# Designed miniproteins, single chains, part 57

Each design is a single chain, and the fold is of that chain. pLDDT is the mean over its residues in the fold that is shown.

## One batch from the design tools (miniprotein)

Design m1977
Fold by ESMFold2-Fast:
Structure m1977 (fold): chain A 78 residues (1-78)
Amino acid sequence: SELIEEIARQAYLAAMNGEGYRAAYGITPEDVKAGTEKAKEALREVATRIFKALFGREPTEEELEAVVEKAIELAREK
């Protein structure tokens, strides 16, 4: 959905352009592109915060998985 894609873009930007964010989670841009477990955990946390801010609720597991996968795809595109 359009909303999932927008949330994925915000999570992607935090992971790929946020040096402080990457340092806090101990991940590199290559970890995000590879979809490592650490990178997925970091993306899930960002996605959850964005989802709560936009909708006032926790995302479902399916929504989180969709956002994380889309954010990794965006990272691979450069």
Scores: mean pLDDT 79

Design m1978
Fold by ESMFold2-Fast:
Structure m1978 (fold): chain A 70 residues (1-70)
Amino acid sequence: MKVLSNEEIAERIVELLKMLYNLSMEELKKQPLETLERRFRELVEFAFPNASEEFREEIVKLALKIVEEE
């Protein structure tokens, strides 16, 4: 199995959210922060159910940063 960095995991979470909700990056940027944070938490919980809360929060934070910077 390939080991991904936290940033690579966050990038994949952003792509998954875009695919699941059929949203562009521009449309993601227009979403309320609270809505984006909730949706990213749901995806991270699904992908890493056995991970710590600290790890999940870090991935959510990185995913939000990617949306803001692109």
Scores: mean pLDDT 79

Design m1979
Fold by ESMFold2-Fast:
Structure m1979 (fold): chain A 84 residues (1-84)
Amino acid sequence: SAELEAIKARAEKIVKETEKYAREVILKYKPSPEQQKEIEEMLEEIGRLARKILDAKTVEEAEAYLARLEEQAKRLKEFADKVA
């Protein structure tokens, strides 16, 4: 469905933007090994949720995972902002 495709496209955009920002923060500010590990673990969870969205067969299922993806992306950005 067009709605399901739109949700998947939005998830892909969030993942790409979040990964790009995380990479920029790591390269520019060189966080501690502990901070870098936390960012890497957050990115892994974001990737897991993105895979769940891609595998979703219903709009309802995809929206539920998208909401969780948006929350995790926000948490990563807030953490990365504190490192910067």
Scores: mean pLDDT 88

Design m1980
Fold by ESMFold2-Fast:
Structure m1980 (fold): chain A 97 residues (1-97)
Amino acid sequence: MEEVRRLNEAGEELGDMIHEGKPNAELVRFAEERLGLKLDPSASKEEIVFAFQRRALELLEGTDPAELLELAGVDESLAEEVRAALEELRKKLEELE
């Protein structure tokens, strides 16, 4: 959870930096410091975004979908209901084996 939350916060900041037109060198530094990515200082915005998306996908595969919905800004009041529904779905899929 904490790693996913930190990644989400870093993603929001990265998006803001891109929107503000920050230099690519600052985007690379940010991604390396906040996301642990190893990027060439000359990396393009596309390369930085792709590296971020790849990191997010790796983390997504190991994270509870309900927690990801909370971090994506979905109504927090529904988070517990979504979590319960996902647990029920998991059990049903397990029974279908």
Scores: mean pLDDT 64

Design m1981
Fold by ESMFold2-Fast:
Parts: sequence; C-alpha cells; structure tokens
Structure m1981 (fold): chain A 117 residues (1-117)
Amino acid sequence: NPLLEELLELAKELGLPEVVEAVEALREALERGDKEAIAEALERLFRVLAEELRRLLAETPDSKLSVARRIAYELQLVAAEFSFELAKRSGFSEEAIEEFLLELVTVARLILELSKL
C-alpha cells in the first residue's frame, strides 16, 4: 500500500512514534480483515496527526503563515474528518480506507511543511 508507506516515511521524518505504531497496527488489521482494529488504528492516526497539525498552527507566528494558509490547513482537517465519517459509514470499505489514507497523507505533508517554517 503506497499511501501507508508514504505515511510511515513522513511519520519517521517527523518523529511521531504513535503514528508509526498506528500504521503498523493498521497493516496487521488489514491483513486480518479486523474491522474493529482497522477503525481503532485509523482513528488513532487521525487523532495524533490532527493534534500535531493544530499544535504547529498555534506555534507558527503570523509573519511566517498567512491567514489564508491557516484557514486552508483547518479546512484540510475538516476534509479528513468527513472522510473518516464516510469510512465508518461504509463499514471500512477498501475504497473509503484509501480515500481516508490520502487525506491523512495530505495532513502529514502539511505538518512537515509547517515544521520547516
């Protein structure tokens, strides 16, 4: 799964061990077809990434980040939350999981971008 590999690489670069553990747990859950474990791992991934993005947004001064970019980052979190709700309502279909993972990769990339400011 290329999205899981990208998310794992981003998590290691960012020094987020909880995300690394959650990606590994998700891989194992997907191999077993364990829907409860898949849900738990995806929720943990979203929670940790959302917390880190919000922390960085709060710590980044306005001289380095425009109001428009702050709003764009907040909207990405809303999009990821919507994608998670869709995944839950689909019973964690392969397509919905892939769409949610794409949103999580986007959030992780934004965290990396902010961490370099």
Scores: mean pLDDT 87

Design m1982
Fold by ESMFold2-Fast:
Structure m1982 (fold): chain A 60 residues (1-60)
Amino acid sequence: MREEAERLAKEAETKPIDEVGREAYRFLQRRAEEDRKASIDPELYQKRLKEGEEALKKMK
């Protein structure tokens, strides 16, 4: 699970992103929420949000 989300985030950073990067960010948010509910990793959730924000900054 995490592996897929991590890969998408990395790809969004390395490639010039548009909607693809935004989709990766949303994917990470959703995955982080599900993982948080299953194992309650609030730190992971926050980390995912930060990573997504940074990926979006690369887009701009």
Scores: mean pLDDT 63

Design m1983
Fold by ESMFold2-Fast:
Structure m1983 (fold): chain A 89 residues (1-89)
Amino acid sequence: MNFKIEDPSKISPEAKAFYEKQIARLKAVLASDAPPIERYMAAVQLAELYANLGKYEEAIEWVRTALKYAPKDKNLQEFLKKLEELAKK
């Protein structure tokens, strides 16, 4: 897993609309009876989408949610650390 955080000021209006639609869909998965692996994947994708929108605090919460499913995932731990640095500005 390789996490790249884009500059939110450079996001196109089309990409932003697409990300917002994906966020709504992924939140619906986490509110459903979806299996743990699907809930884990939804949380990871939500963290990436929020990070790309510059919403780093929300991204941090979703990485923490994903880490509940995979506590020893070093890539997620590194992503969390990077998001915490970005949230401090």
Scores: mean pLDDT 79

Design m1984
Fold by ESMFold2-Fast:
Structure m1984 (fold): chain A 73 residues (1-73)
Amino acid sequence: MSDLRNHDLLSEASRRLVAARSDEERERIVEELRKRIEENSPSQEELDQNLKSLDSMVGLIERVRREREERRR
């Protein structure tokens, strides 16, 4: 079962990703998160669930950033 700790990590990283200034920095944050999730979720079921949460979070952040860029035009 996914731990609240992994959810907290995803929440903190979403904030960091939004604050990131470069694509390289965002990529680094995502890679670091993925690695930590893999280390903390040896079970395939937990890993799959946590990776889906990460993917959902990244998609949401990309959507928010695109929306902000359009509003700033």
Scores: mean pLDDT 69

Design m1985
Fold by ESMFold2-Fast:
Structure m1985 (fold): chain A 55 residues (1-55)
Amino acid sequence: MSVKEKMDEIKQRLKNGELTPTEVMLAANKLSNEYPEERQYIIDKLKEAMRELSS
């Protein structure tokens, strides 16, 4: 499973109410530790997910 697929799954679980915003942040932080080269991508996707939830 790619970093993109893992982030898409995290976003989907947030939209479904399976994860709280705090749990999403923790999951994204764990993923960035596993894939440090993709850290900026993970941060950008997390920001997008949080903005979509806020609108």
Scores: mean pLDDT 79

Design m1986
Fold by ESMFold2-Fast:
Structure m1986 (fold): chain A 55 residues (1-55)
Amino acid sequence: MAEEKVKAIDESLRIAQESVREYIAKNPGDAERAEAALKSLEQNYEKRKQEILAS
């Protein structure tokens, strides 16, 4: 079911968000770059979710 795939994507994004937060905590001077990378990742995951839900 599409629901299982969406859950897997949400879990992957949650792990990525946690990793980026840890990185920023250790490297606050690099926060802007790390946040930009996370925004790109979030957009890509949202596109994948929309694709699955449209199927």
Scores: mean pLDDT 81

Design m1987
Fold by ESMFold2-Fast:
Structure m1987 (fold): chain A 91 residues (1-91)
Amino acid sequence: SLAADAAAFRAAAPELVEFIKNAKTSREQIAGMFAALAALVSGDREAAKELARAIVENPNATEDQLRIASNIARLAGDEEVAKLAEEKLKK
């Protein structure tokens, strides 16, 4: 169920954030983006915010990943993370 999925993402969020922050390969970064989107879709907006921030703070993040993370952050209600991603896209 969506509620069970949201609880699972909340429980896993610290480990997922660590994984995403340390992601170096395109496969790892893609997995991180899917995790953030899955958290958002399952209704765990707090996990979605944390995962989106981890994507944006990863120095290996591509422009596409920053755009996706910005959109996830905005949909989750985190304007600060969305603005951080937009700032990185301008540079």
Scores: mean pLDDT 80

Design m1988
Fold by ESMFold2-Fast:
Structure m1988 (fold): chain A 83 residues (1-83)
Amino acid sequence: VIEYINELIKLGSKIDMTPEESARAIGLVLRAIGSLLDGNKEEAIKDIKALTDLLVEQAKRSGNEELAKKIKETGDKAIKELE
């Protein structure tokens, strides 16, 4: 799961985000990692979904449909590994 979160961070780094959007993405990453460390799979899944949706939205806004697809696929893989 950590490998997929790391991949989401790398994919997100390709998106030109505002400081507010970047802060929100960082907050979701930290929350997801915290939930995983606490063994709270349900909250980790929720946070990974929120992060994935945010990054997909920003990638689409930038006109990068291929990046949005890769982000969605990576997030879905992270969620499946937690199931």
Scores: mean pLDDT 80

Design m1989
Fold by ESMFold2-Fast:
Structure m1989 (fold): chain A 91 residues (1-91)
Amino acid sequence: TITGKVYPALANVLVTAVPKGATSGSSYGAVTDANGNFTITGLTVGTTYTVEAAYPGYAKGVLDDVVITADTVNVVFNLKKGSGTLKGTLT
């Protein structure tokens, strides 16, 4: 499971998790609530995902190399107004 928060607190931000190296449309997704919180379930333990957050008028947030464990993975996106992509990595 991936849980997280988007800043600023925006409802209906589309958050997607795409398996790294996938060649066809296997993605998992969620939308944020009014407080910017989201949860993505159904992910495969041991699989590496790219997690993206997209909202009109904001640069896309991207986190590469998110490895799913039996525990919950927590992520945070800080969205900036504009166009383009902001990339980060989890440690």
Scores: mean pLDDT 74

Design m1990
Fold by ESMFold2-Fast:
Structure m1990 (fold): chain A 63 residues (1-63)
Amino acid sequence: SEEEKGKALMDLFNAALVEGGLENYQRALEKLKEVDPELYEKIKDKSPFEILIIAGPYAGKVL
C-alpha cells in the first residue's frame, strides 16, 4: 500500500540522517524490499546521502 511504501521510505530517510544507523538502515532496506521490490532494486546499492535525495520529496507528500 502507499502507506506501507511511505513508511518504508521514511524509515530509510531517517536511517540515512542518523550517522551510525547502519543496522537501522539495513532493516529499512529489508522492509522496502517487501513493500516495493522494484524500488528496492533501484536503490539497494545507493549511499545514505542518495537515499535522502530520493526519499525526501516522497516523504513530504505522503506524511
Scores: mean pLDDT 66

Design m1991
Fold by ESMFold2-Fast:
Structure m1991 (fold): chain A 82 residues (1-82)
Amino acid sequence: SEEEKGRERLEEFKEKSEKLPEEVKKKHEEIAEKILAAKTEEEIEEEAKKLEELIEKYGVVSVKAYELLLETARRIHERLLA
């Protein structure tokens, strides 16, 4: 089922994220916070590139950074639906 697959994917994500070094988690969070605070699309694109490089290097983003990115996406969607 979709719910079962969703739970498995979230659990695997959390397990991989938890294994990240604390310094890496902090770097992911700092970039995600900058994306959330960005006032222009250009600022978002610049920080997003840095985050993509780190995800490519480590294979996963921290849980807190993921939550911050979801909040950013939510704010963008609110503007698109207005």
Scores: mean pLDDT 79

Design m1992
Fold by ESMFold2-Fast:
Structure m1992 (fold): chain A 116 residues (1-116)
Amino acid sequence: DKEKLLTIMSNAGAIEIQLALVMTLIRKGREEEAMEYLLEMAPLLERQLEEAEEAAKELKDEKVKKKILEALERARRALEEAVAAARAGDVEALRRALDEMMRALNEVTLTVDEAL
């Protein structure tokens, strides 16, 4: 399972870096650029979530698997909300969705760290 856990961590970490860039643009008042960047990156983030989900489904530890899959589901829903907010130009809804997605991904990475 080590390779599956590393795949989950790699994908979650890559998503967190992209979200940190979007959040930085928002903090700098570059809100239109943040929304454009998120929409451009959304297909990549969706693929990275799918890769993490598929790796998690193959985990032998049922408790670790359940915790990771539940957190990834929350991250996926938060991404859908973030994309909808960005398309609507709703910066405050985008901030809330990005914060929720970061919380969910932090739970994934912490769970993987404990399982390694």
Scores: mean pLDDT 90

Design m1993
Fold by ESMFold2-Fast:
Structure m1993 (fold): chain A 89 residues (1-89)
Amino acid sequence: DLAAARARLDALEARLRRATTLEEAKEVAREAVRLLIEIGLRHPDVTRGIGLVLIGIGLEIDAERATTLEEVKEIAREALRLAREALAE
């Protein structure tokens, strides 16, 4: 459901803006990466879909290793940006 995926994306973007702790931002980043991987797995272009899943896995690793709120927020924003772009394809 495209509408549900877009609503979930918008909610995650709002939660990320409100996140004030490293733990809160990491939780949003995990959900953003999960959404990106779900979009990749369901993508009609298999090659593009595989690429999105691999990027998502890399961003998940980066988010877990990040030690500052700003680093995690940047990673989460990248996941959400890629998810929004993929939903427009």
Scores: mean pLDDT 88

Design m1994
Fold by ESMFold2-Fast:
Order: structure tokens, then C-alpha cells, then sequence
Structure m1994 (fold): chain A 78 residues (1-78)
């Protein structure tokens, strides 16, 4: 399915040791929005919490880069 293909693409980013913290946070946000669209908000919250942890640990909270990444991940889930 389209959702399965999108999830696999984001999971590949999470498995990539070369992926930046921003890229990994974006992948977690993208997975979260896909779960929201699938009607699984509890699962989505867990992914958003993991994204928030990565952004906090990397000093990216409140940055323009993080805001753009969230918007892009949300749009990609549509």
C-alpha cells in the first residue's frame, strides 16, 4: 500500500547510520503523521515523542530547519 511504502522509506532513514539528527527526527514525524491518517493516534504520539527527544538532544527545538522538516513530513504523509 502507499502507507506501507511511505513507512518503509522513513524506516530506511532511521536505519541509516549516516542520517543526521534532523533527518531522523523528520522520519519519526513522518511516521507519526501516517499513523494519524491510519486512525492510530496513540502510536502516532509515540513517534512524535521520539522526534521531540531527538530535537531536544540536538539543540534543534525552535529552529527554522526543524519547522520546515515538520511541515515537509506532514505534507509527505498526505
Amino acid sequence: SEAEAKLAAWEAVLADPAASPLEKATAQIGIGYIYMQLGKPEEAVAYFERAGAILRESGLVGTEEAARAEAEAKAAAS
Scores: mean pLDDT 84

Design m1995
Fold by ESMFold2-Fast:
Structure m1995 (fold): chain A 55 residues (1-55)
Amino acid sequence: MKLSAGQASTLAAEYAREKGGDPVRAGAIATAYALMNGGYMTEEEAKEVADFALK
């Protein structure tokens, strides 16, 4: 699924929260990535960002 920067930020933050990570960090990383990548991110990429934010 193709997500806007805002949608990617929200999804990454929710996944990070569910796993006990930092939702603010995950959301910020997802937003930056999506903006650099033409303003969008896939759902799979958002999950990867959430997992990275746990590390």
Scores: mean pLDDT 77

Design m1996
Fold by ESMFold2-Fast:
Structure m1996 (fold): chain A 89 residues (1-89)
Amino acid sequence: MKEFEIIGGRLIGKEAVRAAERGQSQVTIDVLVIKDGQALYGKAVIEIVEQEADSLRVIVSVTLPDGEVYKLEYLVEKFPDDARVTLLK
């Protein structure tokens, strides 16, 4: 059974919006994830695959310390000084 959750989805959304505002298509950040009930520190590569006036579609590739990679797709909705993220898978 696979339990995988990224802690700090708001940070992913905020960094994606910042990257888009800078004209960048990709940004890398460090994230905390919960996998099988264990807290792990991972590296997330956020790729902006679609950009609209009020939203971004992004693919997040999280690499864990053991070398496992998880790919998740999010809808990021733009708000002043904030971002909302919805997991699309």
Scores: mean pLDDT 73

Design m1997
Fold by ESMFold2-Fast:
Structure m1997 (fold): chain A 65 residues (1-65)
Amino acid sequence: MEKVIGDAVQTAPEDREAGAARARERAVELARKEGFEPVEVSEPFVILETPTMVVVATRVRARAA
């Protein structure tokens, strides 16, 4: 059985890369907490970008261990 798990992080535009890394880490952690093994991690993608804020998300496709 496969499941897609995602998470999003809000940060300042200059911290976009750090926000992307955190979203990735959290999505992987969530998959593992649910008893799934990550098989594919998406590239981070921007949901919202303004001059003062960026929301960055990541998705993980995971399979039951």
Scores: mean pLDDT 79

Design m1998
Fold by ESMFold2-Fast:
Structure m1998 (fold): chain A 93 residues (1-93)
Amino acid sequence: SKIPEELIEAKKMLEEAQEIVNQLKKLLEQKPSAELQRLLSEAQKLRDKIEGLINEIGVNSLLPPEVHKKLWEEAKKLLEEMKELLKKAEEIS
C-alpha cells in the first residue's frame, strides 16, 4: 500500500509535469516555432514516462526497496529534465 507521503509526492510530480507541458503549450501558442514544438514533444514524452514510473510504483507493492528507490529517482530526474526544457523554451521565446 502507498503511504500518504508517497501519494502526495506522486500527485505533486504529476501536477508539476503537466504544468510544464501546459506552460510549453502556452509559449507555442504565443510564438509558434519548430524549436518550441520540439521542446513540447520532448516534454510530453518525459511526462508520459514519469506517469508510467509512478504507476509502476503504485501498482507493484512487491517491488524490492532498491527497485522502488531507483524508479523514484528516475521519475525525479525526468521531472528535472522537463524543468530544463521549460527553461530553454522561455529563453528562446
Scores: mean pLDDT 82

Design m1999
Fold by ESMFold2-Fast:
Structure m1999 (fold): chain A 90 residues (1-90)
Amino acid sequence: MLTKEQIDNLKLILDGLRRAVERGVPKETLLRMLEAFKEYLRRIGAPQEILDLVDEAIEKVKQAPSTEEARRIVRELIEKLDKILDELKK
């Protein structure tokens, strides 16, 4: 089970990822950020559901034909994770 502090930290990381998308960073930068985020999630023992969503997003970003498509995939991931984190905080 994630602590409230871990959930708050994850929300800060997601906010950082959202800002990177807004700044229009390259697909390769987004991929590196997602891989770093996945390793952090593994270290804190995040639920498998969250790990699976990040893994799916990483594979989709790798296959994305453009940076615009990669940013769309990351935005969808952030939305899904925010919803899950809100449920875990209850």
Scores: mean pLDDT 83

Design m2000
Fold by ESMFold2-Fast:
Structure m2000 (fold): chain A 96 residues (1-96)
Amino acid sequence: MKEELIKKAEELVKQADEYEKRNDFYTAAVLYIEAAQYYLEAGDFDKAIEAANRGIKSAEKAGFTLLSAQAGYVRLQAEAKKGNEKAKKILDERKK
């Protein structure tokens, strides 16, 4: 179960890397964000943060601030699950 999610995330990262090499930063960002979500579901919070950071960078290169914000939200969720107190408070604030 968790291994299948990690494998899917790794495949998405490889696809994202290929699109980034082609300067398709929008598609790369979307795929990195999806990979980060799968790592988050699998409980691999370090890899979720890494994939989300790559998504943020690609979204910034593509000029899509909303997509960068979506990647940041996934990173924030992963950081909160790792026990980051500030990340937990930010998530609580955004729900209200």
Scores: mean pLDDT 85

Design m2001
Fold by ESMFold2-Fast:
Structure m2001 (fold): chain A 120 residues (1-120)
Amino acid sequence: SVEVTESGGGTFKEGETVTLTAKSSVASEGGINWWFEPPGGPLYLIAHAGKPVSSPAIPASRVSATSDAAKGTATLTLSGLRPEDTGVYRAGAIGGPNAASGAASALGGQGQGATVTVLA
């Protein structure tokens, strides 16, 4: 089993920048993904293995990400925070013997999530 822990959540003002960090209990050969879960909304993939992904919820232009597969660590930075960025940010480890094949994600653990609240 893989354990992932997120940190850096809290309450922020509109226009601020948040940096979240994730640590996996094991090296993650495929890296670490970040998902955004708005209140009552669907999950959005916003970063894949240290690369920003554009979603209907958050454009890639506001996302910066890193992933260190050997250390099992990752960061997610959101700039220009908006009230709509309020929600839970979850990191998941991507792993497996064939990380490049897409099957690797099936072995990953997902963290409890970091809660981010953005006030107007």
Scores: mean pLDDT 75

Design m2002
Fold by ESMFold2-Fast:
Structure m2002 (fold): chain A 96 residues (1-96)
Amino acid sequence: SLSKEELLKLNEEAEKEAEEFKEELKKIYETEGEEKAKEEAKKKLEELLEKADLTEEEKEELKKALEAILKNKDFEKFLEQVKALYYYLKLQELFG
């Protein structure tokens, strides 16, 4: 069992890692373009999906969500959605 302090710390670590990945993708976009940023996002999020303690049904739904995120034409919305999914998947890895 995790204490409230341990839960808060893991939550803060997951949020920080998700924000750092968002900033990395923004840098890739500025240097190598949108397509490269989306390729790197797909690769990392698919890796996190495989490590997450999730059912096959949950993994299928999140794979569909990832496909929708990657098709988003608004790059700022894409970055926010990538951050949200990264945070969720990291949280499932740490607490599952």
Scores: mean pLDDT 85

Design m2003
Fold by ESMFold2-Fast:
Structure m2003 (fold): chain A 80 residues (1-80)
Amino acid sequence: MEELYREAEGEIRRLRELLEEAKKDPRIPQSLVDKIEEAIRRLEDAIRNRASREEIVRELMEAGALEVAYSALKLSLKKE
């Protein structure tokens, strides 16, 4: 279980880096920025509350989907 919490902490760090980059780009929809902020909060809450393995896995899957969505959007914007 501790290993899963460590993975969640790593994901929070990655999402925070994405959030910082997203805030620099005005073409990124505010709805996506809001979803990333929510995912960070949910993961932090899950770690703080020592949530079940199933809950942590669910939150990690949602966070991963947001990373993929953000990457795809950045590629589609074709802005240098």
Scores: mean pLDDT 81

Design m2004
Fold by ESMFold2-Fast:
Structure m2004 (fold): chain A 90 residues (1-90)
Amino acid sequence: MYKVVVRAEDDDGVVVGTAQGWAKPGETVELDIPVDRPVSRVTVTAFDEDGTIVGKAEAEAPGPPGIVRVKVTLDENGNVVSVEAEVIPK
């Protein structure tokens, strides 16, 4: 299994929220990040069970405070093959 960590960042690169989940090889994981400030992007890091980074990605997600919903798809080796992010306002 892979640990997926998602960070929501503002326009200045400050982390405004985080979420994490676990995914199997080849799986899509959906994570919701509550944010109390405007967001500009999300960054994704995938780790193996030994804590080694196996994948990284970034996606634009400009929006107001609310929930940042992120879908991350991994391949069989834990590489990030897609990231979809949307902002759901309060």
Scores: mean pLDDT 84

Design m2005
Fold by ESMFold2-Fast:
Structure m2005 (fold): chain A 99 residues (1-99)
Amino acid sequence: SSKLEKFEELVKKLTGLLQQAALDAYQRKDFEAVQLVEQLAQLLGEAMKAVREGKTEEALKLLDRAEELLQQLKPHIDPDLYQEMEKILEEMRKLVEEM
């Protein structure tokens, strides 16, 4: 469906931003931020699998956990990067709620 395709595109976009955040954190020796990014990326992978399997309730719970980790990541990253990541997570959640 078009909603599934859009969800997959949002996951790819957010994963790209997370990879950039991880690289910047490694360079700054911010290992707490690196761990948060790795955990967030894992949750996004699990959410994608849940969405592909039609497990919408599981996907929403995984996105809620991703939101919690993103809030923990907020003081470690650029505010504009945080806002872009937050926007993507909100759009991902809305798509799953409409599935």
Scores: mean pLDDT 90

Design m2006
Fold by ESMFold2-Fast:
Structure m2006 (fold): chain A 60 residues (1-60)
Amino acid sequence: SMGQQLVQNFIDALRQMLARGTPKEQIKKNVNAMLDSMSKYLDQEQVDAARAEAEKLLAA
């Protein structure tokens, strides 16, 4: 679905930011902004899953 593709693109973007050495505080701001923009196209379960995956990436 479009929602699944948006979540995958979001996660891929975060992985690229981490690979480039973007500071975690900057990535956190980007996470909040991206999820807010996408929230109209995702259900709550998809938003929660995307946020949880982002938190895992930032914890590693």
Scores: mean pLDDT 81

Design m2007
Fold by ESMFold2-Fast:
Structure m2007 (fold): chain A 108 residues (1-108)
Amino acid sequence: QVEQLVQTFLSKDVPLSQREAAADQLIQNGHIDALLDAIRTLLSQPEYSGVDFNLVAYAIKRLVESGYLDKVPEIEAIIRSRLDNEKWQPSAISLLGGLREAVAQAKA
């Protein structure tokens, strides 16, 4: 179930490896919009989390590696929405760099 995978991805008490596996399953099953909404939810949190940052970075890289280059503009827009937030700005800059690198590697 898509809802169970999204819940696992968002659950702070679930180990990072299981949350990453949930992202991979959402990608494999083509539930890309659900994953993008979940990424948007994590990045919209008032409190910064390094674990959630690593999870979002993983999911973005996996989306690009899986051929969803058509989703890159939407991913960039989600990340850019956090550039005006003090707590998230350094991580948003890092995610934009990671997105650029993943796209360059996928096109090579």
Scores: mean pLDDT 85

Design m2008
Fold by ESMFold2-Fast:
Structure m2008 (fold): chain A 98 residues (1-98)
Amino acid sequence: MLSAEQRFEAAVSMALMGLSVGRLAAERAGDEELAEILREAAERIAEAAERGDIEGVIETLRETIRRVEERRAAAPELVSETVKLLELNLRNLESLAP
């Protein structure tokens, strides 16, 4: 069984992978603004994770989902796929909150 620390590290790794997949999809679609949102989110999540700041990771992911949703009119399918992936990672991280 994984410790709480190992579960947090695994959840963060999955969230960062999800952000990376979304960023690559945005870059391929030519949506530079969405790609930048996801890049900035990955940097902030990595920094919060280095501090063991579970709440900071969760809040950054929630804010990122809101920013991604604002782009729905420009790229509805890409946004829908990205949001679903980010929401899955958010639920996983929230399950680790105290």
Scores: mean pLDDT 85

Design m2009
Fold by ESMFold2-Fast:
Structure m2009 (fold): chain A 67 residues (1-67)
Amino acid sequence: SSDIENQVLALVAQKKYLEAIKLLEQNRALLSPDSVESLVAIFRQALKEETNEAVKEELRKFIASLA
């Protein structure tokens, strides 16, 4: 559902990565593999654009947990 994807993206935009992780994992079975891959790509792009080192570390851990 696009609603779950939109909620995950909204949490990422708010830097609420732990909530984004929980929401995605709780609903992973309801998402297509393509949707999960798209979200991972968005998180990887966010990591490249992020300048805060603590946030970068959390984002790297998040991406690793999804892959």
Scores: mean pLDDT 75

Design m2010
Fold by ESMFold2-Fast:
Structure m2010 (fold): chain A 71 residues (1-71)
Amino acid sequence: MKKKVTVTVARVTVRREENGEIHEEVLDLTFVSDEKFGPASPEDIAALNRAVREHGGEVRVEVAETREFEK
């Protein structure tokens, strides 16, 4: 049977205040998952947590896109 692969792009927005100015950074993280019914893998979660720690600011996580490929 053809294998189904799901690609999810998670957009992480980090908002920081530096010297009275507000800076926003957008990080795009791409996750590739097999056809499994569940959240992102532990590795994907670890990548998100690392980004949050490195920026040290307010973080918003949004799933930007999910695409399915059949092969």
Scores: mean pLDDT 58

